# Designed miniproteins, single chains: the designs that were tried, part 31

Each design is a single chain, and the fold is of that chain. pLDDT is the mean over its residues in the fold that is shown.

## One batch from the design tools (miniprotein)

Design m1056
Fold by ESMFold2-Fast:
Structure m1056 (fold): chain A 94 residues (1-94)
Amino acid sequence: MEEAERGARRAEEGARSGDGKEASRGAAEAAAGAGRASETDPEAARRAAEAAGRAGKASVKDPNSSGSDAASAGVAGIGASTEAGLAAGEPGPP
């Protein structure tokens, strides 16, 4: 969770400073954190996926960031949450 939150914060700071590269890096870091959280706790994975989605939104909103990179980070976060949900016998988020 903390890794994904840190990534989300980095993405927001990058967007605020107009640094699209930092925003994209933050989104990727958030997605990686979500993946790691899915190994430990399905609830942690869901919260990490939410943080990754938030980072992806920040990157997309920043005109200097790549929408493709932000979308990939968001999808990775959702994927991690879905994987954890399926492992627990749930269909995962829509």
Scores: mean pLDDT 59

Design m1057
Fold by ESMFold2-Fast:
Structure m1057 (fold): chain A 84 residues (1-84)
Amino acid sequence: SFMEKLRELEERLLALRRQLEEAKSEEEVRELEAEVRRLLEEIRELILSHPDVFSPEEQETFLRQLEGLREQFEVLVREKLAEL
């Protein structure tokens, strides 16, 4: 189902966050950064493609949360690269 797909994507995002924390090379960090970027884009498209499930107000709320999550990952990448 659509909700199961969303949960799968959220679980993958959490796994990527853990992998970023454990990353030991700049190459690994950059690969994980690219995967996070793709996953966030997939989540965004999933939300936008289901206006029958999400009202415009709910879509705005979810997209705002997604933007905040992107910013969090950008900080994690920056901090990890500075650590390496």
Scores: mean pLDDT 82

Design m1058
Fold by ESMFold2-Fast:
Structure m1058 (fold): chain A 82 residues (1-82)
Amino acid sequence: AGQESLEEPLKKAEEAIEEIEKEKEKEKVEKIGQEALEYLENYIEKYRRVLLPEELKKIEEAKARVEETTKEKLEKLKAEEE
């Protein structure tokens, strides 16, 4: 049951990463990244007491991937700015 609850936050992170990689506008990249991070943070806060340490780590790793992808995409878009 608790492990099944990871499907939604992990899928949300994966979808956000894919959207960020395809997006060309900095404002949209920032918005997608922020919304995904806020969702993951809210999920951790709501389920902190019921998540196993390994489950929490998976969500935190997903959060880190969203942050990294957002930063890399924003830097790439800055470098491509004319």
Scores: mean pLDDT 79

Design m1059
Fold by ESMFold2-Fast:
Structure m1059 (fold): chain A 74 residues (1-74)
Amino acid sequence: SLVDWAVDRFFDLSRYVPNYKAVEEVVERLREIARERGIPVDEDLAQQAIDYAKQGDVVSALDKLVELGRQIES
């Protein structure tokens, strides 16, 4: 699923880059997928995921990232 992909991609990237950059990369890729599918992106939700990660709140960042992935998958 797109949600499983997003979570796996975050944890893969977080091995090499700071968590906020991992979230930014996954959000960017989810935006590309949504655009290809003609699905509008909840930009407020995307920005919240990034902002939480920048604040060091990885749990809240992942929660928002999962919600974003579910919206695009639906």
Scores: mean pLDDT 87

Design m1060
Fold by ESMFold2-Fast:
Structure m1060 (fold): chain A 65 residues (1-65)
Amino acid sequence: SAAREEAEKDIERFKEAFPGHIEVREEDGKFVIVLKNVSPTLYSAASLLAAAAGILGVEVEVEVK
């Protein structure tokens, strides 16, 4: 869907903004954002992205490693 493609592009841009801190995988039709060496700023940014994607009907989960 267009919403899913938009979310995928936003996740890609987010990953590019925090090089080495973010892994992305797909699991059961949802995106999983895995955060490494997490800071409060990085966690807040990931949580906001996940919430925004949810409004568009796209499931995004945030995991801390």
Scores: mean pLDDT 83

Design m1061
Fold by ESMFold2-Fast:
Structure m1061 (fold): chain A 68 residues (1-68)
Amino acid sequence: MGKVIDVTGFAAYVDIDAKQGDVLRVLKTGKEVTVSGVPEKGRAVISKSTLDKLGIELKVGDEVELVS
C-alpha cells in the first residue's frame, strides 16, 4: 500500500515501492494504472496524460495498492 504525496501538472507521485510497468490500483475508484517511472527507491510516478486517458483524478492522500 502507498499514498499519493504530490500531484503536479505533469505527474502524480506515490510513496510506494514499485517498478516501471507495475500496476497500481486506486482504492477510491478501483481503477488500475501502470507506473510510468521510478525516479528513486520507494517513489513511483504516473504521468498526467495516462491518468487523463483513464479518467483518474488523483489527490494528495489517496491510497493505492500494488496489484500482484
Scores: mean pLDDT 85

Design m1062
Fold by ESMFold2-Fast:
Structure m1062 (fold): chain A 77 residues (1-77)
Amino acid sequence: MMEESKKYLEEARELAEEAVKYAKEHLSEEAAERVKKAAEKALKEAEENLEDVEKVKEILERIRAMAESIKALAEDK
């Protein structure tokens, strides 16, 4: 069970890093810092709840939604 949570956490971390990089390259350094802060908070929450696979999945989905939002903001301009 915790191994599945760890895999979701790793996936969430990778998505968060990609979102921060994308925001830095396509929006601004300020936007990248905001994304990084939000992602770090969500990832910390996931790390504290590794026993709850459903909670970690929800956090992964939140980070995925954030990444999609950042792409939409860059495309919409």
Scores: mean pLDDT 80

Design m1063
Fold by ESMFold2-Fast:
Structure m1063 (fold): chain A 58 residues (1-58)
Amino acid sequence: SREELEREIATLEHNRDLLRRYLAENPDLPQEVRDQVQAAIADLERTIERLRRQVEEL
């Protein structure tokens, strides 16, 4: 349902924002760790965009 997709999107957006905050609060992280967190953010953003398109098709 639309409501289920919107709740999933909200959860993923919250998780994305937590990772963004983590990067902002830890500017001196090793580059490997920064790259891993940035990759995780990118994966979350791709999933959010996919789910948003599914909502638009409902």
Scores: mean pLDDT 89

Design m1064
Fold by ESMFold2-Fast:
Structure m1064 (fold): chain A 52 residues (1-52)
Amino acid sequence: SYEDIIKTKGIKTESEVVYYVRKKFPGMPSSDPKLQNEIKKYIDALKKLKSK
């Protein structure tokens, strides 16, 4: 799951999510909906893990 990847990779911030997803999809433009959707899913999972 996205939450498991965040925990395994030790991702702590939204900027680290963006860095990780961009590195996973090298050469994909920032405007690509596929890249944006993946970033959103990881950020949503990160927020869920940080919220009580």
Scores: mean pLDDT 79

Design m1065
Fold by ESMFold2-Fast:
Structure m1065 (fold): chain A 58 residues (1-58)
Amino acid sequence: SKEELKKAFEERGITPTDEELDLAYKVYEGLKKIYSDEKALELAFTVAEIHRFRRRRA
């Protein structure tokens, strides 16, 4: 769930925005059908970090 994903982000020292959380959750839900849960979660975090990097550049 999105709430579980938010807790996972907080465990990594990251406070996600609602936009970052929504994007990461969509990526995680899509990828968990192809990859393991752990790999899907890591890819979701990577996408959220890229989005955050773009936001910081502005």
Scores: mean pLDDT 72

Design m1066
Fold by ESMFold2-Fast:
Structure m1066 (fold): chain A 58 residues (1-58)
Amino acid sequence: SLLDAELAAFKSGDKAKIDAILDAAVAVLEAAVRLSLGFASQADLDAAVAAYEAAIKA
């Protein structure tokens, strides 16, 4: 039905947002680990954090 299609689209949108937030969170953890090991700069970590905050606010 049309209602079922609308509900599926809404849930798909929520999943996409959740997946984007989780991907951004993993990127922050990866950047933090790389920084601690000397393979990244503070600017790289700051950029990853900014992207994560943007994903939450979207």
Scores: mean pLDDT 80

Design m1067
Fold by ESMFold2-Fast:
Structure m1067 (fold): chain A 60 residues (1-60)
Amino acid sequence: SELEKRIEELREQIKEVEEEIRELERKGADERKIAVLYTARGILLAALSFEEELLRRKKK
């Protein structure tokens, strides 16, 4: 289903952002760049939660 595809896409995007955060933190990168990625992660997590709720309602 489209919802299941969207959930999987969001999970992969979250993993990619988390890997990027870890790499930047390891390298001691700019705090502002790290903050932007944490913001992006927060948005993706909120979107994932919303899509998972929609899927749960569809399944009862």
Scores: mean pLDDT 83

Design m1068
Fold by ESMFold2-Fast:
Order: structure tokens, then sequence, then C-alpha cells
Structure m1068 (fold): chain A 89 residues (1-89)
């Protein structure tokens, strides 16, 4: 039973707080998906250094077995991507 956590960058006042939450959830063996409307350089570096993937669409997510994802999409698409991930998994 693979547990997935979806986090929205825009829901956090500080990217460091988001990164700490991501580390906590990953330590529990959960898959973590971060949604963002922009490529935050600190977050991109953290995701890549953690063995995660940076993707631009929900379609790229379904073909991947990584435990950490950063989804970068336009504002309208980010809500649809979040809904898709929550309903699919």
Amino acid sequence: DEKIVVLLLEGYDNVDVLIEKVKEELSKGKKVVILSTSENPVLVKFVEESGGKVIKSKEEFVDSDAKLYLVVAEGADILETGEYIQKKF
C-alpha cells in the first residue's frame, strides 16, 4: 500500500518549511509530490539531489517509479494535476 502525499508550494510561506515536511514524509516511507507554478531553484536542487524527478505534466508522473516529484505547471494546470494525483492514487 503505497501512501502518497501531495504538497502545494504556494501553501507554504517558506520553501524551507516545505522541504522539512517533504523530508518528514519521505522518512515515513511515503511517496511525495510537490506542486508548484514556478521552478524554485532551491526546491529543484533539493528534489534532484534527493533522487527525485522534476516534471511539467501529470502524464510524466504516471510513467515513473520515483518517490519524490516536483511538478511545475501553470496555475490552472496545477489544480488539475493535484486532483488527478489524489484521485488516481
Scores: mean pLDDT 73

Design m1069
Fold by ESMFold2-Fast:
Structure m1069 (fold): chain A 55 residues (1-55)
Amino acid sequence: SSVEEVEKLVKRAEEKLAQGEQPTADELIALGGKLATQWKLKEASELNAKAAKLL
């Protein structure tokens, strides 16, 4: 995916979590990537594990 597509997935994941909705696996993986670049590795790992259960 392009950078813009990944940014849209991150935004959707953040909005769904704020609303108490379950993000898709792709949205969770994209958010996990963002958190990893911010040195939030534990949170990123937890989101990736959650995404794996949805696949």
Scores: mean pLDDT 80

Design m1070
Fold by ESMFold2-Fast:
Structure m1070 (fold): chain A 89 residues (1-89)
Amino acid sequence: SGRLRAALAVATALLALASYSAALGKTSPGMQEIMDLLQEALAAAEAGDVEAAREALRRAMEALERDESLSEEFKRLLLEQLEAALAAL
């Protein structure tokens, strides 16, 4: 079940980012963009729209790489999670 694995990976990434934002006490515009794209990817995956889910994940990964508010270590962990989600779709 690639779709279930992808959905779990996206949900895990979204939860991790939300937890990071909560720990900082603030959400940057870049973090919000990534969270919005991850929510879009999760909704598409749950609806069975694999192509829309892949596109949203690729956009989320690009936004994540451009973000300057997240630590490099946290960005790397999120990228690994999103790559796993994309591979599972």
Scores: mean pLDDT 85

Design m1071
Fold by ESMFold2-Fast:
Structure m1071 (fold): chain A 98 residues (1-98)
Amino acid sequence: MSLHELGREAAVLGASATLNVLAAKLFLKLGDYEKAIELAEKALEDIEEARRLLAELLARSTDPSLRALLQAELAALEQLEKEAKELLEKAKKKLEEK
């Protein structure tokens, strides 16, 4: 896979994860806890795959400006992962409080 293809795939997965986190927040507020769990889990899967692809890009990149950008993207995924995990825990707790 080319560096360009790795970058595009990572961007698509990052966008998917962001939308799934936003959707999980919406369904949590609507009381659809099962859907919130599904969306948060999907976001975590996309984050892990995006992190793998960005780490591969970083390992193959020698340009300091590109490396800095990739490190910033990895930091953004770490923050999104924390948010997705918090949403998952809240939704699971609400589902158990029947």
Scores: mean pLDDT 87

Design m1072
Fold by ESMFold2-Fast:
Structure m1072 (fold): chain A 65 residues (1-65)
Amino acid sequence: SIVDQAKQYVSRNWSAISSLPASELVIFNPNGESSYSSNDFPIAKAEAKKLGIPESRLKEIQSPH
């Protein structure tokens, strides 16, 4: 599934993802529920586009830490 592909990408590439600026990151919402953050995780914008993740399952980083 696309969720499994995204999780595998993030797991294998975490050091690269963690070094990206917030402008190059989005939050993946695998459940499609933008109000819930417990299952959300950051992913590179470029990879999200490459995987074909719909924008409805992506949200901007509002307060990166």
Scores: mean pLDDT 71

Design m1073
Fold by ESMFold2-Fast:
Structure m1073 (fold): chain A 59 residues (1-59)
Amino acid sequence: SMEERRARMERIAEAMGAVPGVRAEVREVDGRPLVIVTAETDEAQEAAVRAAQQVSLEL
């Protein structure tokens, strides 16, 4: 359901946003919840991607 997808995206955004130098939020694009992420450095971006992958395996 859309509610389950939003909850999943919110958990991913929370994990990514916990990385120093990363801001992550859930926005709806074409009716679908997506995580929009901004990272201050390439290292922060890589850490955010790893955090998203880690939490996705646990969901």
Scores: mean pLDDT 82

Design m1074
Fold by ESMFold2-Fast:
Structure m1074 (fold): chain A 88 residues (1-88)
Amino acid sequence: SEAEKAIAEAREEAEKAGAEYEKQATALGSPEVGKLYGEMVREYLGARKMAEAARAMGESGLAAVLDAEGERQYAELKAKVDAAVAAE
């Protein structure tokens, strides 16, 4: 279904982003911290997966709200990781 495709694409993007953040955090000298950041990124991107499902069901307004929340949380975590990397 379209919902399944959208969720699969969101999952792929979440995994890719999580892996990149994990790599950046691990460069700071802790693979355990890297794994934590990767998991947090994937968790925050869960809102995007829900947004895609809502969009597939025709709930575009709800999808937009979920997308915005997911982007906000993602940006906050990315800023934290970027600041930690810059401080190293």
Scores: mean pLDDT 70

Design m1075
Fold by ESMFold2-Fast:
Structure m1075 (fold): chain A 76 residues (1-76)
Amino acid sequence: MEKERKELEKKIESAKKVIDELKEKYKDNPQVLAKLDEAEKKLEEARKHLEEGDLEGARKYMQEAENLLLPILAQE
């Protein structure tokens, strides 16, 4: 249980750093910023579920955040 929680916490922290970097890169792109804001909200939900001991909910919201970030990370 604790190991899974730590893994999810690390993923959330890493994703938060990625979002912060992408917000700086795309600061003048409102469409991308809107998706980054949504991804950040999903990460906050993931943290809340981890705090409550709901690992399934945390994984779900983490996956939703990752799905929002993948198209942005694939941008050239």
Scores: mean pLDDT 81

Design m1076
Fold by ESMFold2-Fast:
Structure m1076 (fold): chain A 56 residues (1-56)
Amino acid sequence: SNELKRQLAILQFRRLALETEIAVLKRLNGDPARIAALEAELQEVDEQISQLEQQI
């Protein structure tokens, strides 16, 4: 459905944004707790993408 494809696109953009922020923070020796929180969120987004791709 168009709604599922829209949700997938949003999740894919969120994944890219999270990957970018994590990479920047690691390069700048940022807060490890913030990096861990973003990595946990990235894992949740990857799970949602996998589940949604099975429905499209």
Scores: mean pLDDT 88

Design m1077
Fold by ESMFold2-Fast:
Structure m1077 (fold): chain A 74 residues (1-74)
Amino acid sequence: SDIDQMVATAQRLRDGWLQYARDLGLPDDVIAQIQQIMDDMIAQVKKAKTVDEANAIMQDTVTQISKLVDQALS
């Protein structure tokens, strides 16, 4: 289904952001926060009724994670 494909995309986003955070050497507590936010995103994408809704959830999450990473590097 379209939503199953969006879930797979969300899982790849999670893996990519966690690897990026580790490569940057971010603190374990920040990595744990990223993991929790991304796990919550995947749960929300699984409940999405449309591809547009799933995309909006992922975009909002990426914005949140980007801000958190920027703050951790300050």
Scores: mean pLDDT 90

Design m1078
Fold by ESMFold2-Fast:
Structure m1078 (fold): chain A 66 residues (1-66)
Amino acid sequence: MAFEELKEKAQAFVDAVKAGASPEEIRQKYQEMIEAKKKAIEAGEDEQKLLDIISDASTQAGKAQP
């Protein structure tokens, strides 16, 4: 379930940004998302699908802004 783990970590990152979490917590969630991406690539998941999830999460976090 590497793809599902990445989706969960990406959502957790977006949720932390939207909730106005501390910079440390946001950084932690971002790192967990990147680690989940590496695991998914190692598991043979489609890299473009993984990049799309990360891109969507980054866009959502950027729109949430401060």
Scores: mean pLDDT 78

Design m1079
Fold by ESMFold2-Fast:
Structure m1079 (fold): chain A 61 residues (1-61)
Amino acid sequence: MSAEQQAKEFIDEVIKNKIKLSREEIEKKIREILSTDKSMSEQEKAVYTGIAVQELLKLQE
C-alpha cells in the first residue's frame, strides 16, 4: 500500500469514526505517513496535508 493510500485511509477512518483530533495531531500524522513517499513531490505532500487538516477540522466544528 502506498503512503498516499495510507494517508487516505487514516483520513477516512477519522471521518467514519468521528475521532476528535487537533490540527497539530492531524498535520503530524499525515506528514509522517507521507514523509517516506518519493512518488509525491514535497509540494503535493504539503497541499495534501493542508487540505486534509482543513477538511477534518471543519467536520469537527
Scores: mean pLDDT 76

Design m1080
Fold by ESMFold2-Fast:
Structure m1080 (fold): chain A 75 residues (1-75)
Amino acid sequence: SEQEQEQALGEQVRRFAEEGFKLASEINGEEARKLVEEAEKKGPLEGLQKKLDLGAQAKIERARKEAEEAAEAAA
């Protein structure tokens, strides 16, 4: 059903956000946790969005660092 599809998609988004937040916490530690806690005080959707935003930033930072290390190894 359409409702089951929406629920499955919502679960996938939640899982993706939690995986991103885990990565952000590993890179930025306490600051990442503090930002999510403040967003969650405003609402569950704001908390979810903050986890997605921090996860995206953490993935970009990791990719940049890996690219820099690869460039240094090639020199």
Scores: mean pLDDT 78

Design m1081
Fold by ESMFold2-Fast:
Structure m1081 (fold): chain A 94 residues (1-94)
Amino acid sequence: SEAERRRRELIVAVVAAARMLEHKLANPDTPVEELNALGERLVEEARKEAGREEALEALDFLEEVVEKLMEDAPEEEKERARELLERLREEILA
């Protein structure tokens, strides 16, 4: 179904995004060209092995990092970020 395909795409995207963010936090000076190559690799790896469990763990990591990075951001932007992450979690669990 379209919903199953969308859920699969979200799982892959969330896991790849979390792993990319983890890399960038550990290696802030990584050139854009290397980040692009890494991004493609992380998406391929997530397509092969990531499931709901990995996506939920990735969302937990993203929530923690987003809260920290947005510490000084306007409350409206923080609320939008929380709502987006909650919607992603609901879609993955559906």
Scores: mean pLDDT 85

Design m1082
Fold by ESMFold2-Fast:
Structure m1082 (fold): chain A 64 residues (1-64)
Amino acid sequence: GMADELLKQQLAEQAGKLAGGQAQVAAGTTETPEVKVEIRGDSIEVTVTAGGKTYVATIPLSDL
């Protein structure tokens, strides 16, 4: 339903923010990370670019 779609979008946005912070620490940079979040069925794919490095993580919605 519409509420489920909104919840998925909110979870994706929160996951992106958390992944961005973690990638920034992992890359050892103070630069603002570039975060891209995609909802793929029952999972969220987060792509983060920080310090010239790109990180990709897939998070199952069942694990959130």
Scores: mean pLDDT 70

Design m1083
Fold by ESMFold2-Fast:
Structure m1083 (fold): chain A 66 residues (1-66)
Amino acid sequence: AALTPTRLEFESAEALGEGGARGVAVEAKVSEEGARNLNLAGKRALDAGKTVIEAEMTEEGAAAAR
């Protein structure tokens, strides 16, 4: 596709939280198995006690901030 991972990464960060530099995880789908691995990466971040932004809360905030 014409859209690169850079574009998708930006969109994911924006959707997950305002100013994606707040330590949000980038979630992208590249394939059936790849999508699963990316979802697991986010889950592992939670398990490691990394910065957790509630998607529901950040999605509402991100939509308002756009």
Scores: mean pLDDT 42

Design m1084
Fold by ESMFold2-Fast:
Structure m1084 (fold): chain A 88 residues (1-88)
Amino acid sequence: SMLDKAIDETIELLKELIENPSKEKARLFASQLGYLADLLEKEGKTEEAKRVQELADEIMKAIDNGATVEELKKLAERALQELERIKK
């Protein structure tokens, strides 16, 4: 499904962010999370959509507030746990 593909693409982008953290990759990841949240909402997964959107918002806020690449990596690692939970 489009949702399954979006989850897999989001996890792949996330793994790249964890391995080589940067603000640019974090911005791309946050945008992908927003897209995933919209797809989850359309599938009726409202609580999952809310959690994914909150992660996207938190990453963008961290970037805007001058977060270090190490702080962005920690946010990414937390996001991986949430995405793996949604995939199950």
Scores: mean pLDDT 83

Design m1085
Fold by ESMFold2-Fast:
Structure m1085 (fold): chain A 115 residues (1-115)
Amino acid sequence: LKAQLEEIKRLVVDYLVEQGLLSEEEAELILKSGVLSLPGESPARRVALTFLRLLTGPLPAEEARALLDSLGVPQDLKDEVIALNERIAAGEPVSREEILALMDRVVAFARSLEA
């Protein structure tokens, strides 16, 4: 489980750097210190970091829903991340492709908040 969470964390952080939502310095800080709160109140960054938090630190479904509701995340995207979060919490294997496909939709939604 710990190894999978660390792999997911690096995968998501690297993807967010590629998408321009994190700097290389911010990515290093997150990976080394576990800090998930960064300067700059960008709505896109808040959404992206919240999904990183959920994927690397599984929460009970009700708590995850409340957090995503506070950010205005669409129901379909909430349902998908909660289902994935429950699988990760159960110790089920999750593919790199599945994580990246989810994050692609997360980033698209996040960017729509800044239009």
Scores: mean pLDDT 77

Design m1086
Fold by ESMFold2-Fast:
Structure m1086 (fold): chain A 120 residues (1-120)
Amino acid sequence: MEEKKKEVIKVMQEMQEKVLELFNKAVELAKNGASIEELVKKLFEIVEEIEKYAEKIAELMKELSKEDRKEIAEQFISFLKRVKESLIEFAERFKIPKSKIEEIEKKIEEIIEKIKKEAE
C-alpha cells in the first residue's frame, strides 16, 4: 500500500470513529427523551462532520493513482450509504419530520456525488 493511500485510509478511519461517537450521543439523547429539535441538531452535526472529512479526503485523493482513487471512493461511498440508511432509520424511529429526513438524505447524496466526481 502506498504511503499517500495509507494517509487517506487513516483519515477515513478517524471520520468513521467520530461519526460513530456522534451517532451514539444521538441515540443516548433520544433514550433520555431529548426534543425533536435537539435530535435534528445532532443529526445535522453528523452530516457536517462527514462534509468536513469528505473535503479533506477529496483533496488527498488527488494525490493518488486513478486505481487507488477508485478503490478509496468505493469504500467511502459504501460507508456513506450505510450511514445514510442508519440516520434515516433513526430519524423515522424517533419521528423526525419527513422534510428534515429528506434534507439529510439529500446532503449525503450530494457528498456521494462529489466523491464520485473526484474518483474520475
Scores: mean pLDDT 86

Design m1087
Fold by ESMFold2-Fast:
Structure m1087 (fold): chain A 57 residues (1-57)
Amino acid sequence: SSMLQQQQRLSEEARQLAAELQRAFASRGQDPEVVVPEPATLADIEAYRAAIASVRA
């Protein structure tokens, strides 16, 4: 179904963004635990993007 496909995309994007956030922290000499929620939501995706931008600022 389209809903399961959408959820799979959100989960994959959340995992990719969590890895990106972890790399951003590592570039600053930090290594916090980044937890990916299951199921991931659009709000989680937006939160990761905001966090990445904040760490890289």
Scores: mean pLDDT 77

Design m1088
Fold by ESMFold2-Fast:
Structure m1088 (fold): chain A 89 residues (1-89)
Amino acid sequence: DELEKAEKLAEQYEEDAKLLRAVAENPLQTPDEDHERAAALFAELLARRKAEDPEAVAAAGLNLHHAILQELEDNYEYYKERAERLKKE
């Protein structure tokens, strides 16, 4: 079911983006468990990006967190739109 797959991917990317945003915007109010989860998620996404384009990762420097968060939000919008299109078919 392509619709179910698109909805699950959109939901996952939304949750991942919310987690990274919460840690970035409210670090002192974010529980330690969420900090650990965010660090693990960031490390996985960083490893993937580094494998695809190590020069882009080096160039991002201090903006790397922002770049990864934007990628998650872009993927959320993409799969959300895909799910809405599949519902209308």
Scores: mean pLDDT 77

Design m1089
Fold by ESMFold2-Fast:
Structure m1089 (fold): chain A 60 residues (1-60)
Amino acid sequence: TVEKLKRQARANRIAAESLRDMAAAEEARGGSPERVQTLRDGAEFAKKSADEYEALAAAL
């Protein structure tokens, strides 16, 4: 159980970093503001999920 939660946290951390990098790249190339916002929202959601999984793992 703890190991599964730690894996989910790590996966979400990686997803958050990738989405943040994608958002920065999209903004730098003058891309769609809607796409940039969607990528940033996705990164924030993944970060929040990682934090929640880490908290659950720490509580067990």
Scores: mean pLDDT 86

Design m1090
Fold by ESMFold2-Fast:
Structure m1090 (fold): chain A 89 residues (1-89)
Amino acid sequence: SNLKKVLEQQKKFRERLSKAFDEAEKIAADPAYRQALVDRYLAELEKIRGKPLSPEELARERAFIEDFLPVYLAFQIIAEESRKEKAAA
């Protein structure tokens, strides 16, 4: 049944998301780690844009990533796990 397969995949994805968010919240509680990750995000954004961010853009992007840091971290954890799984296969 296509529905049973979809429900199984959704359950596995929800479990993976839940674990990643729990881990992200623990990591985000460390101020030093939080600061380092925010700085890395801003540096990567400048690389993608090919130019330095203005002071106004830096302030906006810093505020944005600080609010979304647990979400960003959770997806980074999922991406790293997926990469390790692919390397092990």
Scores: mean pLDDT 79

Design m1091
Fold by ESMFold2-Fast:
Structure m1091 (fold): chain A 66 residues (1-66)
Amino acid sequence: SDFDLALAVHELRHLRVPADKMAEARELLEEMRRNPERAVEIARRLAGLDAPDGVSLAPLIDELFP
């Protein structure tokens, strides 16, 4: 739903991923943009990449979901 997409976008702004996983994260976010109904599934996969010392997804989220 549009609500699930909005919630996923909000939460993913606070996620950090390892630099070597940034390409995978971009692909998942582009898929989420193309298929919003998959937002919950994709957000769970992205959460699995979370690393406290990783790179913030916030700039990429702002690029893909303005």
Scores: mean pLDDT 85

Design m1092
Fold by ESMFold2-Fast:
Structure m1092 (fold): chain A 81 residues (1-81)
Amino acid sequence: VPSDEQLRASLRTFIDTFGMAAAKAYLRAEAERAIKELKASPEERAQIDALLAAVEAATTEEEFIDAALRLYRLLQQLEAK
């Protein structure tokens, strides 16, 4: 499992290569996939939706990366069930 520093570096590389809008779209698609495949509870879905809203609301690279890391960690926790 990658560290937070490795994930931050990967997210910066993705943004530099494809742009922030593409990175936001990718995370939304991954979250929707996880909700469907993991059969997330209403509470888990609400947590994912809140983090997706934070990702979409991010206006700086740092805000985006912080929100994306929280979302990624939540999705990993759900997959570990």
Scores: mean pLDDT 79

